# Designed miniproteins, single chains, continued (2), part 109

Each design is a single chain, and the fold is of that chain. pLDDT is the mean over its residues in the fold that is shown.

## One batch from the design tools (miniprotein)

Design m7786
Fold by ESMFold2-Fast:
Structure m7786 (fold): chain A 85 residues (1-85)
Amino acid sequence: SIKKQLEELANRLKEIAQRLADETGRPATGKAYIANIDSAVKNNKPEQLIGVAIGLILMARREGREDTAKEVDKLREEVEKLKAQ
């Protein structure tokens, strides 16, 4: 189902958000991203999840984590494809 695919993509984004927060020493920022991801899934809003992904890309790039930014961008593309269904 679309909902299950959204939940799987959200779980991958949460794992990356936690990893990025741990690596950069920003636990409060990590918690905020995870809360927004959980909210997007709960409310079935793929557009909110895309917005969170963009925020994570910008954070990753600012912290010099370009590989992480690219990983998140690939997941954002998958969420956009899912929204287009």
Scores: mean pLDDT 88

Design m7787
Fold by ESMFold2-Fast:
Structure m7787 (fold): chain A 135 residues (1-135)
Amino acid sequence: MKEKIDKAKELAEELKALADRLEAVASSMPPTTRANLLMGSASLSMISEILLIKAQLEEGISVDEIRKKAEEENIPSSYIDLAEKTPMEKLIEAAEEAAKMGQEAIDKANAGEYTSASGRALGVVDVLSELKKFS
């Protein structure tokens, strides 16, 4: 379990860094590409937060303490519900796929391949939607 918790925390940091990079890249893009990259960035940040909540739950931090901090930070209670219902291995698999698509979106945007960049960024949105569907 500790190895999975450590991996989840590392992936959460990677997703947050990718979200920040994707947002920065989006600022120089045409309007439609920008909107799609920003949606991808938001979804990366959401998956990152869900992973961190899952790591805290697995470390034995009480749900009540997590909910109190979430309210203070304006994190939706649905993220806690999703983290509780989704197995750690499924969240890690989803996060790895999201990280891959996030990096590909950045690479394609920098190469001027805006349609491919948008597709990869929207792929991150699809990963988050799939997690919500089966949790």
Scores: mean pLDDT 87

Design m7788
Fold by ESMFold2-Fast:
Structure m7788 (fold): chain A 100 residues (1-100)
Amino acid sequence: PDPIETLLQQAEEALRNGDFEGALQSVQQIGALVPNLTDEALALRVADFLVDLADRTDNREIIQAALDTLVSLLTLPTLSKEAILRLIGMTLRVIGRLID
């Protein structure tokens, strides 16, 4: 199994349980593994989770971690133009959360 897929499942479970600290830890681990990510569909699933996480919290540290991971996803060389445009939109949404 992909270690990023496993961490994403752990992060999603933590968020469902209201464990924002656990979700943050999983996001930080995913961020470190982003350079190993070659699956565009998995990258978009990670991005969808990061936006959902940022929308559910007022914790600036968690929102910043989500933003940092989204920016890292944008550096992946294997992304389609459509995936890049979606990630840009998601990144701008999370930036909006930090400047309010």
Scores: mean pLDDT 86

Design m7789
Fold by ESMFold2-Fast:
Structure m7789 (fold): chain A 84 residues (1-84)
Amino acid sequence: MSPEEKKRLQLLFRLIALGSQALVIKRKAEKKGDKDTAKQAEEILKQIDELSKNFENLSLTDAQEKIEKIDKQIKELEKRVNAL
């Protein structure tokens, strides 16, 4: 309801979307036999889970920075899995 609560919900929604993307990358990597990329995607999923559990304890700035870092990691893995 407050602007801060609305921003926090938007960040949480983005985090959920990133989790879905990481899961898709993991499944694609597993199908291709790319164990390294699959393992890295699993590590990102663990980071997302840890961030979700501590989400209310983080400032909006810290939450946004962590989410942006995860997004960059996901984009890099997506390039790897799509390259072959």
Scores: mean pLDDT 84

Design m7790
Fold by ESMFold2-Fast:
Structure m7790 (fold): chain A 94 residues (1-94)
Amino acid sequence: ASPAAARHLLEGGAYYLFGQMYILFAKEYLEKGDIEKAKEYLKKAIEYYRKAIEHYTKAIEEADNPQVKAEAEAAKKAAEEQLKEAEEKLKELE
């Protein structure tokens, strides 16, 4: 397996988890009626999902192992779906 592909998969995972954390913060502030704080955390989630997608894309490109490539492709798809949902929620608050 490519060390670079494995590194990008791990870095992508870290950024994905930060994205998920900021989605939870956005939901908390939406429940409190603080729309401006919710928007701020949605914007942070979007940025981290974009970073996750960049790293997963590099992991796919550099993968010499079918297992690592499959994991990176699945992770990229999940991050793209979460990015779309976060962007749609942000648009609804405008």
Scores: mean pLDDT 89

Design m7791
Fold by ESMFold2-Fast:
Structure m7791 (fold): chain A 74 residues (1-74)
Amino acid sequence: PSEEEINRVAARVAKALLDAGKTDLANKAGSEVYQALRAGDVERAIEIVRKAGEEAGLSQETIDELVKAVRDAG
């Protein structure tokens, strides 16, 4: 994946968490997703998205869409 694709996906994850009112979680999870994807660790990025999404109270549908975006970028 390009750095642009990784940044786009990390930003999308962070935005979903920000929209849920979880600013600290958005900053942490967005950064962790970026680092995991930069390392080529797609499974780690997916774990981060699932845990952060569940903590933020995101719908399962939203979590699944974010996981798909991470898989498509990796």
Scores: mean pLDDT 85

Design m7792
Fold by ESMFold2-Fast:
Structure m7792 (fold): chain A 94 residues (1-94)
Amino acid sequence: MDKVKEAIDEIVEEIRRNSTPEEEDWVKLVEDELDGLLRIIEGVKNSMFKRAKTKEELEKIEEDFKKLDERLAEWYRKNKDKIVEKILESARRR
């Protein structure tokens, strides 16, 4: 999920640039949550690989996750400003 990781890192950097020092704990929680989601997706991929019995199944899993990586990265980049805004609004409503 390398492209999604890059897109998420760009979002976290933008949040950090627009946050105050007092919001750092919140920014860290957001970063940890986003990294957690990537770990869950990787866990699903690894589980699917363990259940795959043929080379064709393995290749299909790799292709499907590559397409998911590209599609999610594009979605994050298109929605970067809205995501940053919503996360900062969420932090500031507390």
Scores: mean pLDDT 80

Design m7793
Fold by ESMFold2-Fast:
Order: structure tokens, then C-alpha cells, then sequence
Structure m7793 (fold): chain A 63 residues (1-63)
């Protein structure tokens, strides 16, 4: 589904070090109903914490 596609794209972006693409994916997670996980991923990415952002992307598509 769209949520899984976006979460996987976000994880791929983080693995590549592409914070801008990761932020776009996190915003898309919010719009697709994973609102809390998307918000927490955005906060982590803005803080430079890619490991925490990755955890929130994983949580978003397992719900």
C-alpha cells in the first residue's frame, strides 16, 4: 500500500544519507495517517538523528 511504499522510500533515503528525501517521506507518512510516527521522524531528521528517524519509519508501516 501507499504507507509501506512511502516508509520504504524513507528508509532508502536515510540509508543513502538523503535527509531532504527523508523529510519528504516523513511528511507523506503524516498525510497517510501515520501522523505521530511521521512527526517524530521529522523531529529526529531535523536533529540529525537518522537512527531514531529509521525506527519511526519502521513503526509506521508495521501498524
Amino acid sequence: GDLERVARAGLEALRAGDVAAGLMAAKDLQSLGATEEGERAIAALRAGDLETAERHFRAAYQL
Scores: mean pLDDT 84

Design m7794
Fold by ESMFold2-Fast:
Structure m7794 (fold): chain A 95 residues (1-95)
Amino acid sequence: SLMDRLWRPDPALAALLATLGNTREVYTVDEIVGLLGEYFVDNNLFRDDEEPGLIDLSGTPLEDITGRSEMSSYELGEALLAHLEAHGVLLTERP
């Protein structure tokens, strides 16, 4: 599936991943979701007191990348896949 394939992120997403210490050329969507989950925890972006799994993206690079100021964590994978399909590069099939 597209979630398991290797993608080269666009410069905006690659810059965000680099701030998290991740400088690889290619990632799966699942890998990016996991790395961003750590980013959300470290920056206290979850708004579980408002709605379980709600993430505040306002003022983050992800607001520009997703076009949304907030989203539920369950939407993150699909939003990242849509962004990578539009702006990233699909490099290979999973072996």
Scores: mean pLDDT 79

Design m7795
Fold by ESMFold2-Fast:
Structure m7795 (fold): chain A 61 residues (1-61)
Amino acid sequence: SLLEKLQAVPNAKVEQLDENTFKISGDNVMWGEVLRIVRSTGRAFTLEIDAANKTITVTLK
């Protein structure tokens, strides 16, 4: 599943908020791997970046 792939990213804490929304946070997260995994779905997506909390929320469309 997409959740399992995102959880496998080093240093990433991943929470699925709904069917299409994933919250990814952590120190020293490999954000390039997160984006690669999201792009591999072939779906359009939006990112909400919270730099202060080192969090990106991904919403798939």
Scores: mean pLDDT 87

Design m7796
Fold by ESMFold2-Fast:
Structure m7796 (fold): chain A 89 residues (1-89)
Amino acid sequence: SEDEELLKKTPKEELEEGLEKQKEALEKAAKEIKEAIENGDLSDAQLAALMSLLNLSEEEIKKMSKEEIIKKLDEAVEKLLEELEELKK
């Protein structure tokens, strides 16, 4: 049997709630990664997330300046946020 709590929400409401949570998680992760880049304390998990978001290798990221990484991260996050908003329409 499916979860009875899911029966209280329409498929549209579940999608909108899920997209809103994904948007919040993305914005939070991006902020934490930017702070880590600025401070020079980027974790392995944050590096992996950054590689995925930018579609770059670890070696490519390590060759970039902090300013270049932050700029590319901001551009990638803005694009993903726009894509998530389009899915709500």
Scores: mean pLDDT 76

Design m7797
Fold by ESMFold2-Fast:
Structure m7797 (fold): chain A 68 residues (1-68)
Amino acid sequence: AIAGSGAASPEEAAANLTAYDKKVLKVDSNYRVLEETEDHAVIEDPDTGRIYELRRVDGRWEVVSSRK
């Protein structure tokens, strides 16, 4: 999914993903950055156990996969 994840940093992309999860799942989520490089990041939502993988595309962070 792309729509809400385009951000300057993985932390901002994680905040977007957390907001989505709060609305869809009606849960309070907080994100953790597990790995961050210049063009790749792995972010965990500990409340749901979901893990998001992000890549930097065209200078912005995008979600490329998610799993639980």
Scores: mean pLDDT 61

Design m7798
Fold by ESMFold2-Fast:
Structure m7798 (fold): chain A 61 residues (1-61)
Amino acid sequence: PDANKLAAGAATYAQQGRPDKGVAYLQSQGLSEAAARAAVDAAARGDGRGAYEIVKEALEA
């Protein structure tokens, strides 16, 4: 999976007021619930870099 595309998807769901969908989306791509939730929470705060780093680290685990 492409970490940049996954982080962008999470940010899109957060911006639409659908963070639960963002979490489910990331989990469907192989992230744990904890990592998916952390990435979506970062994106919801406008921390795109933090969201990207969380997704990238989770994919490298």
Scores: mean pLDDT 83

Design m7799
Fold by ESMFold2-Fast:
Structure m7799 (fold): chain A 79 residues (1-79)
Amino acid sequence: SAERLAAVLEAIDRAALSERQKQILKAFLRKYGASPAALRAALLLAGLTEEQIRALADALKPVDPELAAAVEALLRERR
C-alpha cells in the first residue's frame, strides 16, 4: 500500500546511512515497490556496509518486520 511504502521510506531516512544511499534505496523502492527482492537489489546497488545493513534492518523492524528479516538474510548470505 502507499501508506506502507511511505512508512518504509521514512524508516530509511531515520537509518544511519549516507544521503546518497538513502536516495538510491528510496528511488528503487518507489520504482519497484517495497518488496524483499527490490530492497535486496537496492542494497547491493547502494553499497551498504554490514553495519549499515544492520542499522537499516533495525529501523525497518517496527514498520515492516518481514522486510527487516529480508535485509538481515542478506547479511547471512554475505558470510
Scores: mean pLDDT 81

Design m7800
Fold by ESMFold2-Fast:
Structure m7800 (fold): chain A 59 residues (1-59)
Amino acid sequence: TPERERLARQAASYIRTRLNEGVAAADAAQELYLGLLRAGVSKDDARYAVEVGLKEALA
């Protein structure tokens, strides 16, 4: 869905910023996942956003 793809793009941007700040990829991904859950995002959408965002950020 457009919202799911938007979330993945925002996730990639977030992870890229954290990597530039010296945070390990795994820690940035975990941080984002917990933040999305706290914001009310479903577990499935949060996992998708983190997975796609991490792949995009590391490309």
Scores: mean pLDDT 84

Design m7801
Fold by ESMFold2-Fast:
Structure m7801 (fold): chain A 83 residues (1-83)
Amino acid sequence: SELKEAVRRAVEKALEKLEEALKDPSLSLTQALHLATQVFLEETPREVPFEFKGQLIHTVLKTALEKGIEAAREKALELIEEW
């Protein structure tokens, strides 16, 4: 699906932004999460339901903080495929 591929790319850009922001000592954790969420929402197509967008980005960012970026990617792929 073209929509699923676009959502997957939006997740990748959000995780890249999170990793960059977490390396910036001038940014708080809250600011890093906000920037990653903003990138995800800007990159995700308008046709994707807001409820799914919110649940996906929340789960992905939580997984990244608890289990690392690779685990977050795997979790994102599972959720996108099930959608």
Scores: mean pLDDT 88

Design m7802
Fold by ESMFold2-Fast:
Structure m7802 (fold): chain A 112 residues (1-112)
Amino acid sequence: PPLPADAAARVDITFRLSKEDAERVLQAETLEEAMRILGEALAKNPDAEIEVRASLETVRALEAGAPVQVRLRVYDIETGELLGEKTFAGVDPATWQRAVAALREGYEAARA
């Protein structure tokens, strides 16, 4: 479905990874795949961190069942340089929930 006409609704996910792991995340075709790879990378890199930001407008859109944009921004963990960004449009609440679950599953699988 198309994004709502008045929605600047976006979830920003910012993280620091090695260049190799960053390329893997940026090449993912789906948000769920990107989040699973991110989870695996976070588990293997003790200095890796993630920050999630959303406006109240984004929260209201998701509560109303409207799709939002999810933007991934990846920085080099060693230099702090921006390596790239990727935006997924039309992320509905169910897709968002699966993406969060994929992140957790990737994290748990990689730390074994």
Scores: mean pLDDT 79

Design m7803
Fold by ESMFold2-Fast:
Structure m7803 (fold): chain A 70 residues (1-70)
Amino acid sequence: TKEELRPIAEEIAAKLEKENPGKSISEELLEGMIEFTSKKAKGGEETLRTMLEKFWNANKNSKSKVLKAP
């Protein structure tokens, strides 16, 4: 459920942000990823982790301090 994924998403985001001070993930983006992952038939937590890590790696070198959904 979304309630089960929220604390996991927040933990992953906090870990990524700790490794790269000055950059953060917007709450709107995090909510979107939680919603998408909650609709998957399997591997919700692992899918969420993979999505967050891939998005972070694609955007960590951008000039934006806050990573937002398009």
Scores: mean pLDDT 72

Design m7804
Fold by ESMFold2-Fast:
Structure m7804 (fold): chain A 83 residues (1-83)
Amino acid sequence: SLQDLKEELLAQLRQTLARHLAQMREIGAPQSRVDELQQLAEEAERRLLAAETEQEAIHIYVVTLMRMIGLMTEAILERRQRE
């Protein structure tokens, strides 16, 4: 069901967020980057809960994962430039 899918996607999103937050802290990313990642996840959670179709829920989840990867990539590159 749509509800079961939302629960699964939210669980996966929270797990992915926890991993990325841990990596951000390990590489010494500034708090602003950590906050940006957390805000992205909070907005995605709200959008997932509001989704009216499975297609919309999956789209929100995939786009959010891609944006999280982008933020992590930027943080890694910024750290390398500061070394």
Scores: mean pLDDT 88

Design m7805
Fold by ESMFold2-Fast:
Order: structure tokens, then sequence, then C-alpha cells
Structure m7805 (fold): chain A 68 residues (1-68)
């Protein structure tokens, strides 16, 4: 379902934001710049298992909850 994909992508994007904040050393301006320049290189959704998002800020892997 599209909704399950949207939830998985939202979780992946939240982890990407966390990585950007960490790479910025807690500087909100640098974090915003990193996120603005973030490029999605690949997206792999494994139904019922995980979402893997590869970006220029690193790879994000989110384990999907049961039933997704």
Amino acid sequence: MELDREIALALAYMQLAVKAIEQAGGDPEKARELLRNAKIESLEIEPGKRVTLKTNLGTVTIELPEGF
C-alpha cells in the first residue's frame, strides 16, 4: 500500500535528518545546508523487513514494524 511506503519513507527521512544534525555538530544552519544538499542516490523497500535509503550523507536503514 502507498500509505505503508509513505510511513517507511518518513522514518527514513527522519533518520537522514538525525545524520545531518550529527554531521553538523549540532549547528542548525549547517544541518539545514546538509539537508538542502542531500541527494537520494537509491531507495530500496523490502516489504515487511526494511527500507534502505542511500544518500550523499550516508546510508539509512530502517527496520519496518510487524505488519508493514
Scores: mean pLDDT 73

Design m7806
Fold by ESMFold2-Fast:
Structure m7806 (fold): chain A 100 residues (1-100)
Amino acid sequence: MLSKEERIERLEKIKALAEKLANDPSLTPEQQAFARTLKAVAEKAIEALKEGNWEEADRYVDLMAQAVANRLGRTDVDVSKLTVDEKLEFIEEALEEMLA
């Protein structure tokens, strides 16, 4: 289980990856808009963690993981069965793959 500080670091990395995707000229306007939305949700999750609201932060992480799984057509992944730490890893790996 990740510490609060480690979760914030993971979310900051996700935010940075989403920002790179939002500004990637090789991506479609729709893909860039999706990335902007993920960045905004990651910012809200970071705010919630900094305020000590773990439940709200976990809700935002779940929303991001579901959105990423749906966008990538990952029907093999049941996001509801992942831990929050596994959801963060899944989001990070998926965004890194989209940049490749």
Scores: mean pLDDT 83

Design m7807
Fold by ESMFold2-Fast:
Structure m7807 (fold): chain A 91 residues (1-91)
Amino acid sequence: GTEEDVKKTLEAFEKADKEKPLSEVEKIRREGERLGHRLARALEAGAPRAELEELRERLVELLEKLPDVTEEQIEEARRELERAIAEALAA
């Protein structure tokens, strides 16, 4: 399913939700979830490589802005997104 293809990336955004009083963190998390779902839909629809890569770059950039997301989680998300795009583009 679409959400399974980006599961680790969505989990990273969910784990960053620590009930913090900082509205900026909540905004980044929600934007990341929105873009993650958008990428999942784009993968399902067979969107062009350029669109898929742009969504990947934006998701990674948002993860890097979250103070509670580890470098390990960012690398895991990056690898998951690369794999999902490669598999979608392999026909």
Scores: mean pLDDT 76

Design m7808
Fold by ESMFold2-Fast:
Structure m7808 (fold): chain A 59 residues (1-59)
Amino acid sequence: MEVSAEPGGEAELEAYFRARLAADPRDRDTWEGYIAFLRERGRDAEAEEERRRAAELLG
């Protein structure tokens, strides 16, 4: 592809959450925001996967 025309806001938010969690994997608020973001996008299966990961890292 000569140009990648993707919705910047969604991709940027996902990258933001991932970067924050890589820097601070115990940031509960960031985990909750990421899970909510995924649910709002209809990505419920991925939201549940991230929720389980959050529980493992925070428990």
Scores: mean pLDDT 76

Design m7809
Fold by ESMFold2-Fast:
Structure m7809 (fold): chain A 65 residues (1-65)
Amino acid sequence: MPPPRVYDPALGRYVPLDELIERTRRIMEEMGLPPERRREVARLLADWVASQGGSQEDVERLLKA
């Protein structure tokens, strides 16, 4: 079963959710964002994934970051 795909406006295409999560995590680490900002980004991403029909497990995984 392919992973769920979500539209990435930065790339202008649909990407696998796992790819988006990993890329976002890597960018946040590279930018040195403080934990408070990382949590805000994770929450916004989780809300957006839920709006795109993402699973409860995908949302929970994002909130754990």
Scores: mean pLDDT 66

Design m7810
Fold by ESMFold2-Fast:
Structure m7810 (fold): chain A 86 residues (1-86)
Amino acid sequence: ELEEVIAQINAAVAQLAPYADDPALQALRAEAAAALAPRFAALQEEAANTPETEEHLEKLALEAARALLAALQAILAALRAREAAE
């Protein structure tokens, strides 16, 4: 499942390529980074404070990957909505 989520992240990043020079992408990326920071900090704290196993690390990586994917999809949706709104 982690591999599948990573593939979806790569697809979302590829879909953002046409917007690379759009200032709106930079603003949305900064907003997404701010929203993700507390979530990733919580995952890092859990990783630091619990006994590590391969399964536990894979679970935390999957949660982080899903959060990133959701943020990328939200950025794409916002950019597309902006294009549709004339």
Scores: mean pLDDT 75

Design m7811
Fold by ESMFold2-Fast:
Structure m7811 (fold): chain A 76 residues (1-76)
Amino acid sequence: MGLLSSAETTGRESVRAMREGDLETAETSARVAEGSVNTLRTLGKQYPGLSKTANELAEELEEERRRALEEKRREE
C-alpha cells in the first residue's frame, strides 16, 4: 500500500517543478503520478472506494497543475 500517497507526492512534485520552470521533471513526475492513479482506478473495480479517491486525486492534481501554469503565464 502507499500507492495513493505515492501518486499524491509525485503529483505535487510535478506542480512544483512546473512552477520552477523545470518542464522535463514536471512532465516525468506527472506521468508517474498518472500511472499510479490509473493503477488505483483499476484496483477500484474490486474496491469502489479506491476508484472514487483516485478520481478525486487526479482531478485535484490536474487543477493544481493548471493553476500553476496559469500563474506562470500571468507572471510573464
Scores: mean pLDDT 73

Design m7812
Fold by ESMFold2-Fast:
Structure m7812 (fold): chain A 103 residues (1-103)
Amino acid sequence: SPVPTPESQKNLQEVTRKLIEKAKAALQAKDYERVARLRVTLRSLLPSLTPELKKEAEALLAEMDAAIAANPEGAAALERYLRLQREAEEKYRRFREERQRRR
C-alpha cells in the first residue's frame, strides 16, 4: 500500500469515526444485518488506523462479535452476509474469465 499522507490519514480517521458511530447505532438498534456488514468493513480498515483509533475499533469489533454470537438473528445475518460475499466473488470471477475470453 502507498504511504499515507497526513491529510489522507486524517480523512481515514474521520471516515472510520463515522463508521464506528454507525456501528454503535446499529448495535443499539439491534440491526444485526447492519452490524455484520459494518463489522466486515471496520475489520478491513484495522491495518490502516492510528494506534488510538485501532484500539477503539478493536474493542468495538469484540462487542459486535459478542452480540452476533449471543443472538441467533445476528448469526443468521452474518451467514447471509458471507453468502452474499461468496456470490459477489463468483460473479467477479466469471466477469474476469469473460473479459479474458473477449481478448
Scores: mean pLDDT 80

Design m7813
Fold by ESMFold2-Fast:
Structure m7813 (fold): chain A 113 residues (1-113)
Amino acid sequence: SRPLTTGLSFSGGSFTLRVYDREGRLLAELVLGDGTLTLRAEDDGARLAATFVDGKLVEASASALSPRVRAALAEILRLLELTADPLYAAGHLDAAGLASLRAAAAWLREVLA
């Protein structure tokens, strides 16, 4: 089994990604809904939060990232890169939602560099 467990859900224009540790504790969460995308990650004093509206980063904060938070964020990034364009093509995302998911992926690539 993989050391991280992932959950993905989408319905009615809402999209959620969650990454859990081996004990079922939430390490990272991305939620797109009501015109806003929020990304949060937290583990043992390591914290990251970002908010995107219409493909634009409007708020971000990050402390020093633990290896576990980095791994969870890398999994969020991997899932975003695999799912954003197919979800849009299937009609599950509007153009603003797709732009916000793409902006979040670009920002995560910079954070994880």
Scores: mean pLDDT 82

Design m7814
Fold by ESMFold2-Fast:
Structure m7814 (fold): chain A 81 residues (1-81)
Amino acid sequence: SLEELKEQALEALDQAIAELEQLLSDPSLTEEQKEKLRELIAYIEETKERVRAAKSEEELEAIVREFLAYVTSTLKEIFKD
């Protein structure tokens, strides 16, 4: 069901936030990398609200697709520089 898919998505997003928060405790990261990671955490929090608000499986799929594209691009930029 849509509700079950939302629950699974929210659990995955919560885990991603926890992992990024743990990564922020790494003293080897640059201040620029830490700021970009904090921005990524904020984006995931916003994505959780979009997941909660989704009214169809198609809308949820669109949110997930956009999320994955943004995260992939952002992580490449954070760790390329």
Scores: mean pLDDT 85

Design m7815
Fold by ESMFold2-Fast:
Structure m7815 (fold): chain A 79 residues (1-79)
Amino acid sequence: DIEEFVKQAEKLLEEAKKILEKFKAGEISGEEAILELEILRGLLLIIRGVAKVMGLDPSPLEEPLKEMEKILEEVKKAK
């Protein structure tokens, strides 16, 4: 069921948005924000990989992954 994978991806994306807000507020360094975001991105890539191995259509995971990449690039450009 791809819906459970999408829920997990959405949770990772919400954590990424919290990291971005902490970075913008000056609560964490850009280096720390990038490290945490890369961990979350890695977990999302694992979720996509597992969906593919299970024979599920991973297409619904592409938008969360794209949003994760945008957040990561926003921090990298601001650092």
Scores: mean pLDDT 86

Design m7816
Fold by ESMFold2-Fast:
Structure m7816 (fold): chain A 100 residues (1-100)
Amino acid sequence: TPQQLAQETLEDNIARLQAAAAQHPDDKATQAVLAQYQDTLARVPQMSLAQLRQELIFDEAALSLAIMSAYLQNNREIADLFAELSDRLRSVSDRIAAAL
């Protein structure tokens, strides 16, 4: 289902963000995005599809700010990672929209 896909995508994105945070412990932007994703994941079982779509849009917006921060720090590897995670959330959000 779209909701199961959203949960699986959030779990995988969290794992990838945890790995990035471990390699860059001073990167506050990565820690903030990770915390937001963990909050969203914890709330997924209580959300309607419409609420889930809205939360995923907010999670995507947080990644956009983190991408800008990474580019300003000349950290292209992290910027590319965040862009990939953002694209994955957008794909899931689009599939939820199609199911509404």
Scores: mean pLDDT 81

Design m7817
Fold by ESMFold2-Fast:
Structure m7817 (fold): chain A 87 residues (1-87)
Amino acid sequence: MKYKKVGEIFIKILKEEGTELGIDDPEEIGKLLFESGLTEEEAEKIIKANKESFELAKIEIRKIIAMRDAELPEEKATKIAEEILKE
């Protein structure tokens, strides 16, 4: 199910960044992300990227966040996300 898969990816990213969540159920995290405005298309892109590489999933998530929060063009958001993963 897409909710569980997206939630698992987000939990893994947050653990790498040292963020503790009060909720560790991937399905509940996935539901919260969709309620917060994550689209089915964005979720499918994240899941597809994760099937190839976890690093690509992190790029996709950071790109989506950068596009929404900073109103950045997709090309610039992608470049910033890739640069962050090089560190």
Scores: mean pLDDT 68

Design m7818
Fold by ESMFold2-Fast:
Structure m7818 (fold): chain A 96 residues (1-96)
Amino acid sequence: AEAERMAARVAEARARMAELLARAAAAPAPPELTEEQKKYAELAEEYLKKYAEAYKKGEDKEKIEELKEKALEYAKKAGEEVEASAEAQITAIEAA
């Protein structure tokens, strides 16, 4: 089922981001992510969750687009690996 495929893809992308955040928290200096990048990664995940909920509920297109833009903006500030994870999550949400 397409919903099951979406859930699996989102779970995989989220697991990847969670692993990056966990490694950043556990790593001695120099960390894989800086404290600033970790903060932006957490913000990106927060906005991705809001985006997924708004998209699923069929909220206003303007609101959905704003949440998507904020998620990508924070993910870019967090670094390339976080941005790739965020883009994968968005693709999975939109493919549902």
Scores: mean pLDDT 74

Design m7819
Fold by ESMFold2-Fast:
Structure m7819 (fold): chain A 76 residues (1-76)
Amino acid sequence: SSLQDAVRRALYERFGDPGRLVTVEEIADVVVESGVPVSREEVIKAISDKFGVKDPREFITVSQGLQAVVDYLDSL
């Protein structure tokens, strides 16, 4: 729960709106910068696996990125 809360805070502080469109790379960079013990590659893979993203330059909503990362952390 504390890791999930850290991710949620970091994403909302950087991007603000959960409906905002951002790249998968931007989500991954913010999550890694938050100090959560995941690699950039792990975050990109988690999002790609959940939403069928082929290129980390593709756009998703902040809420979609948050959902993928939270679900991934729950799987660990």
Scores: mean pLDDT 86

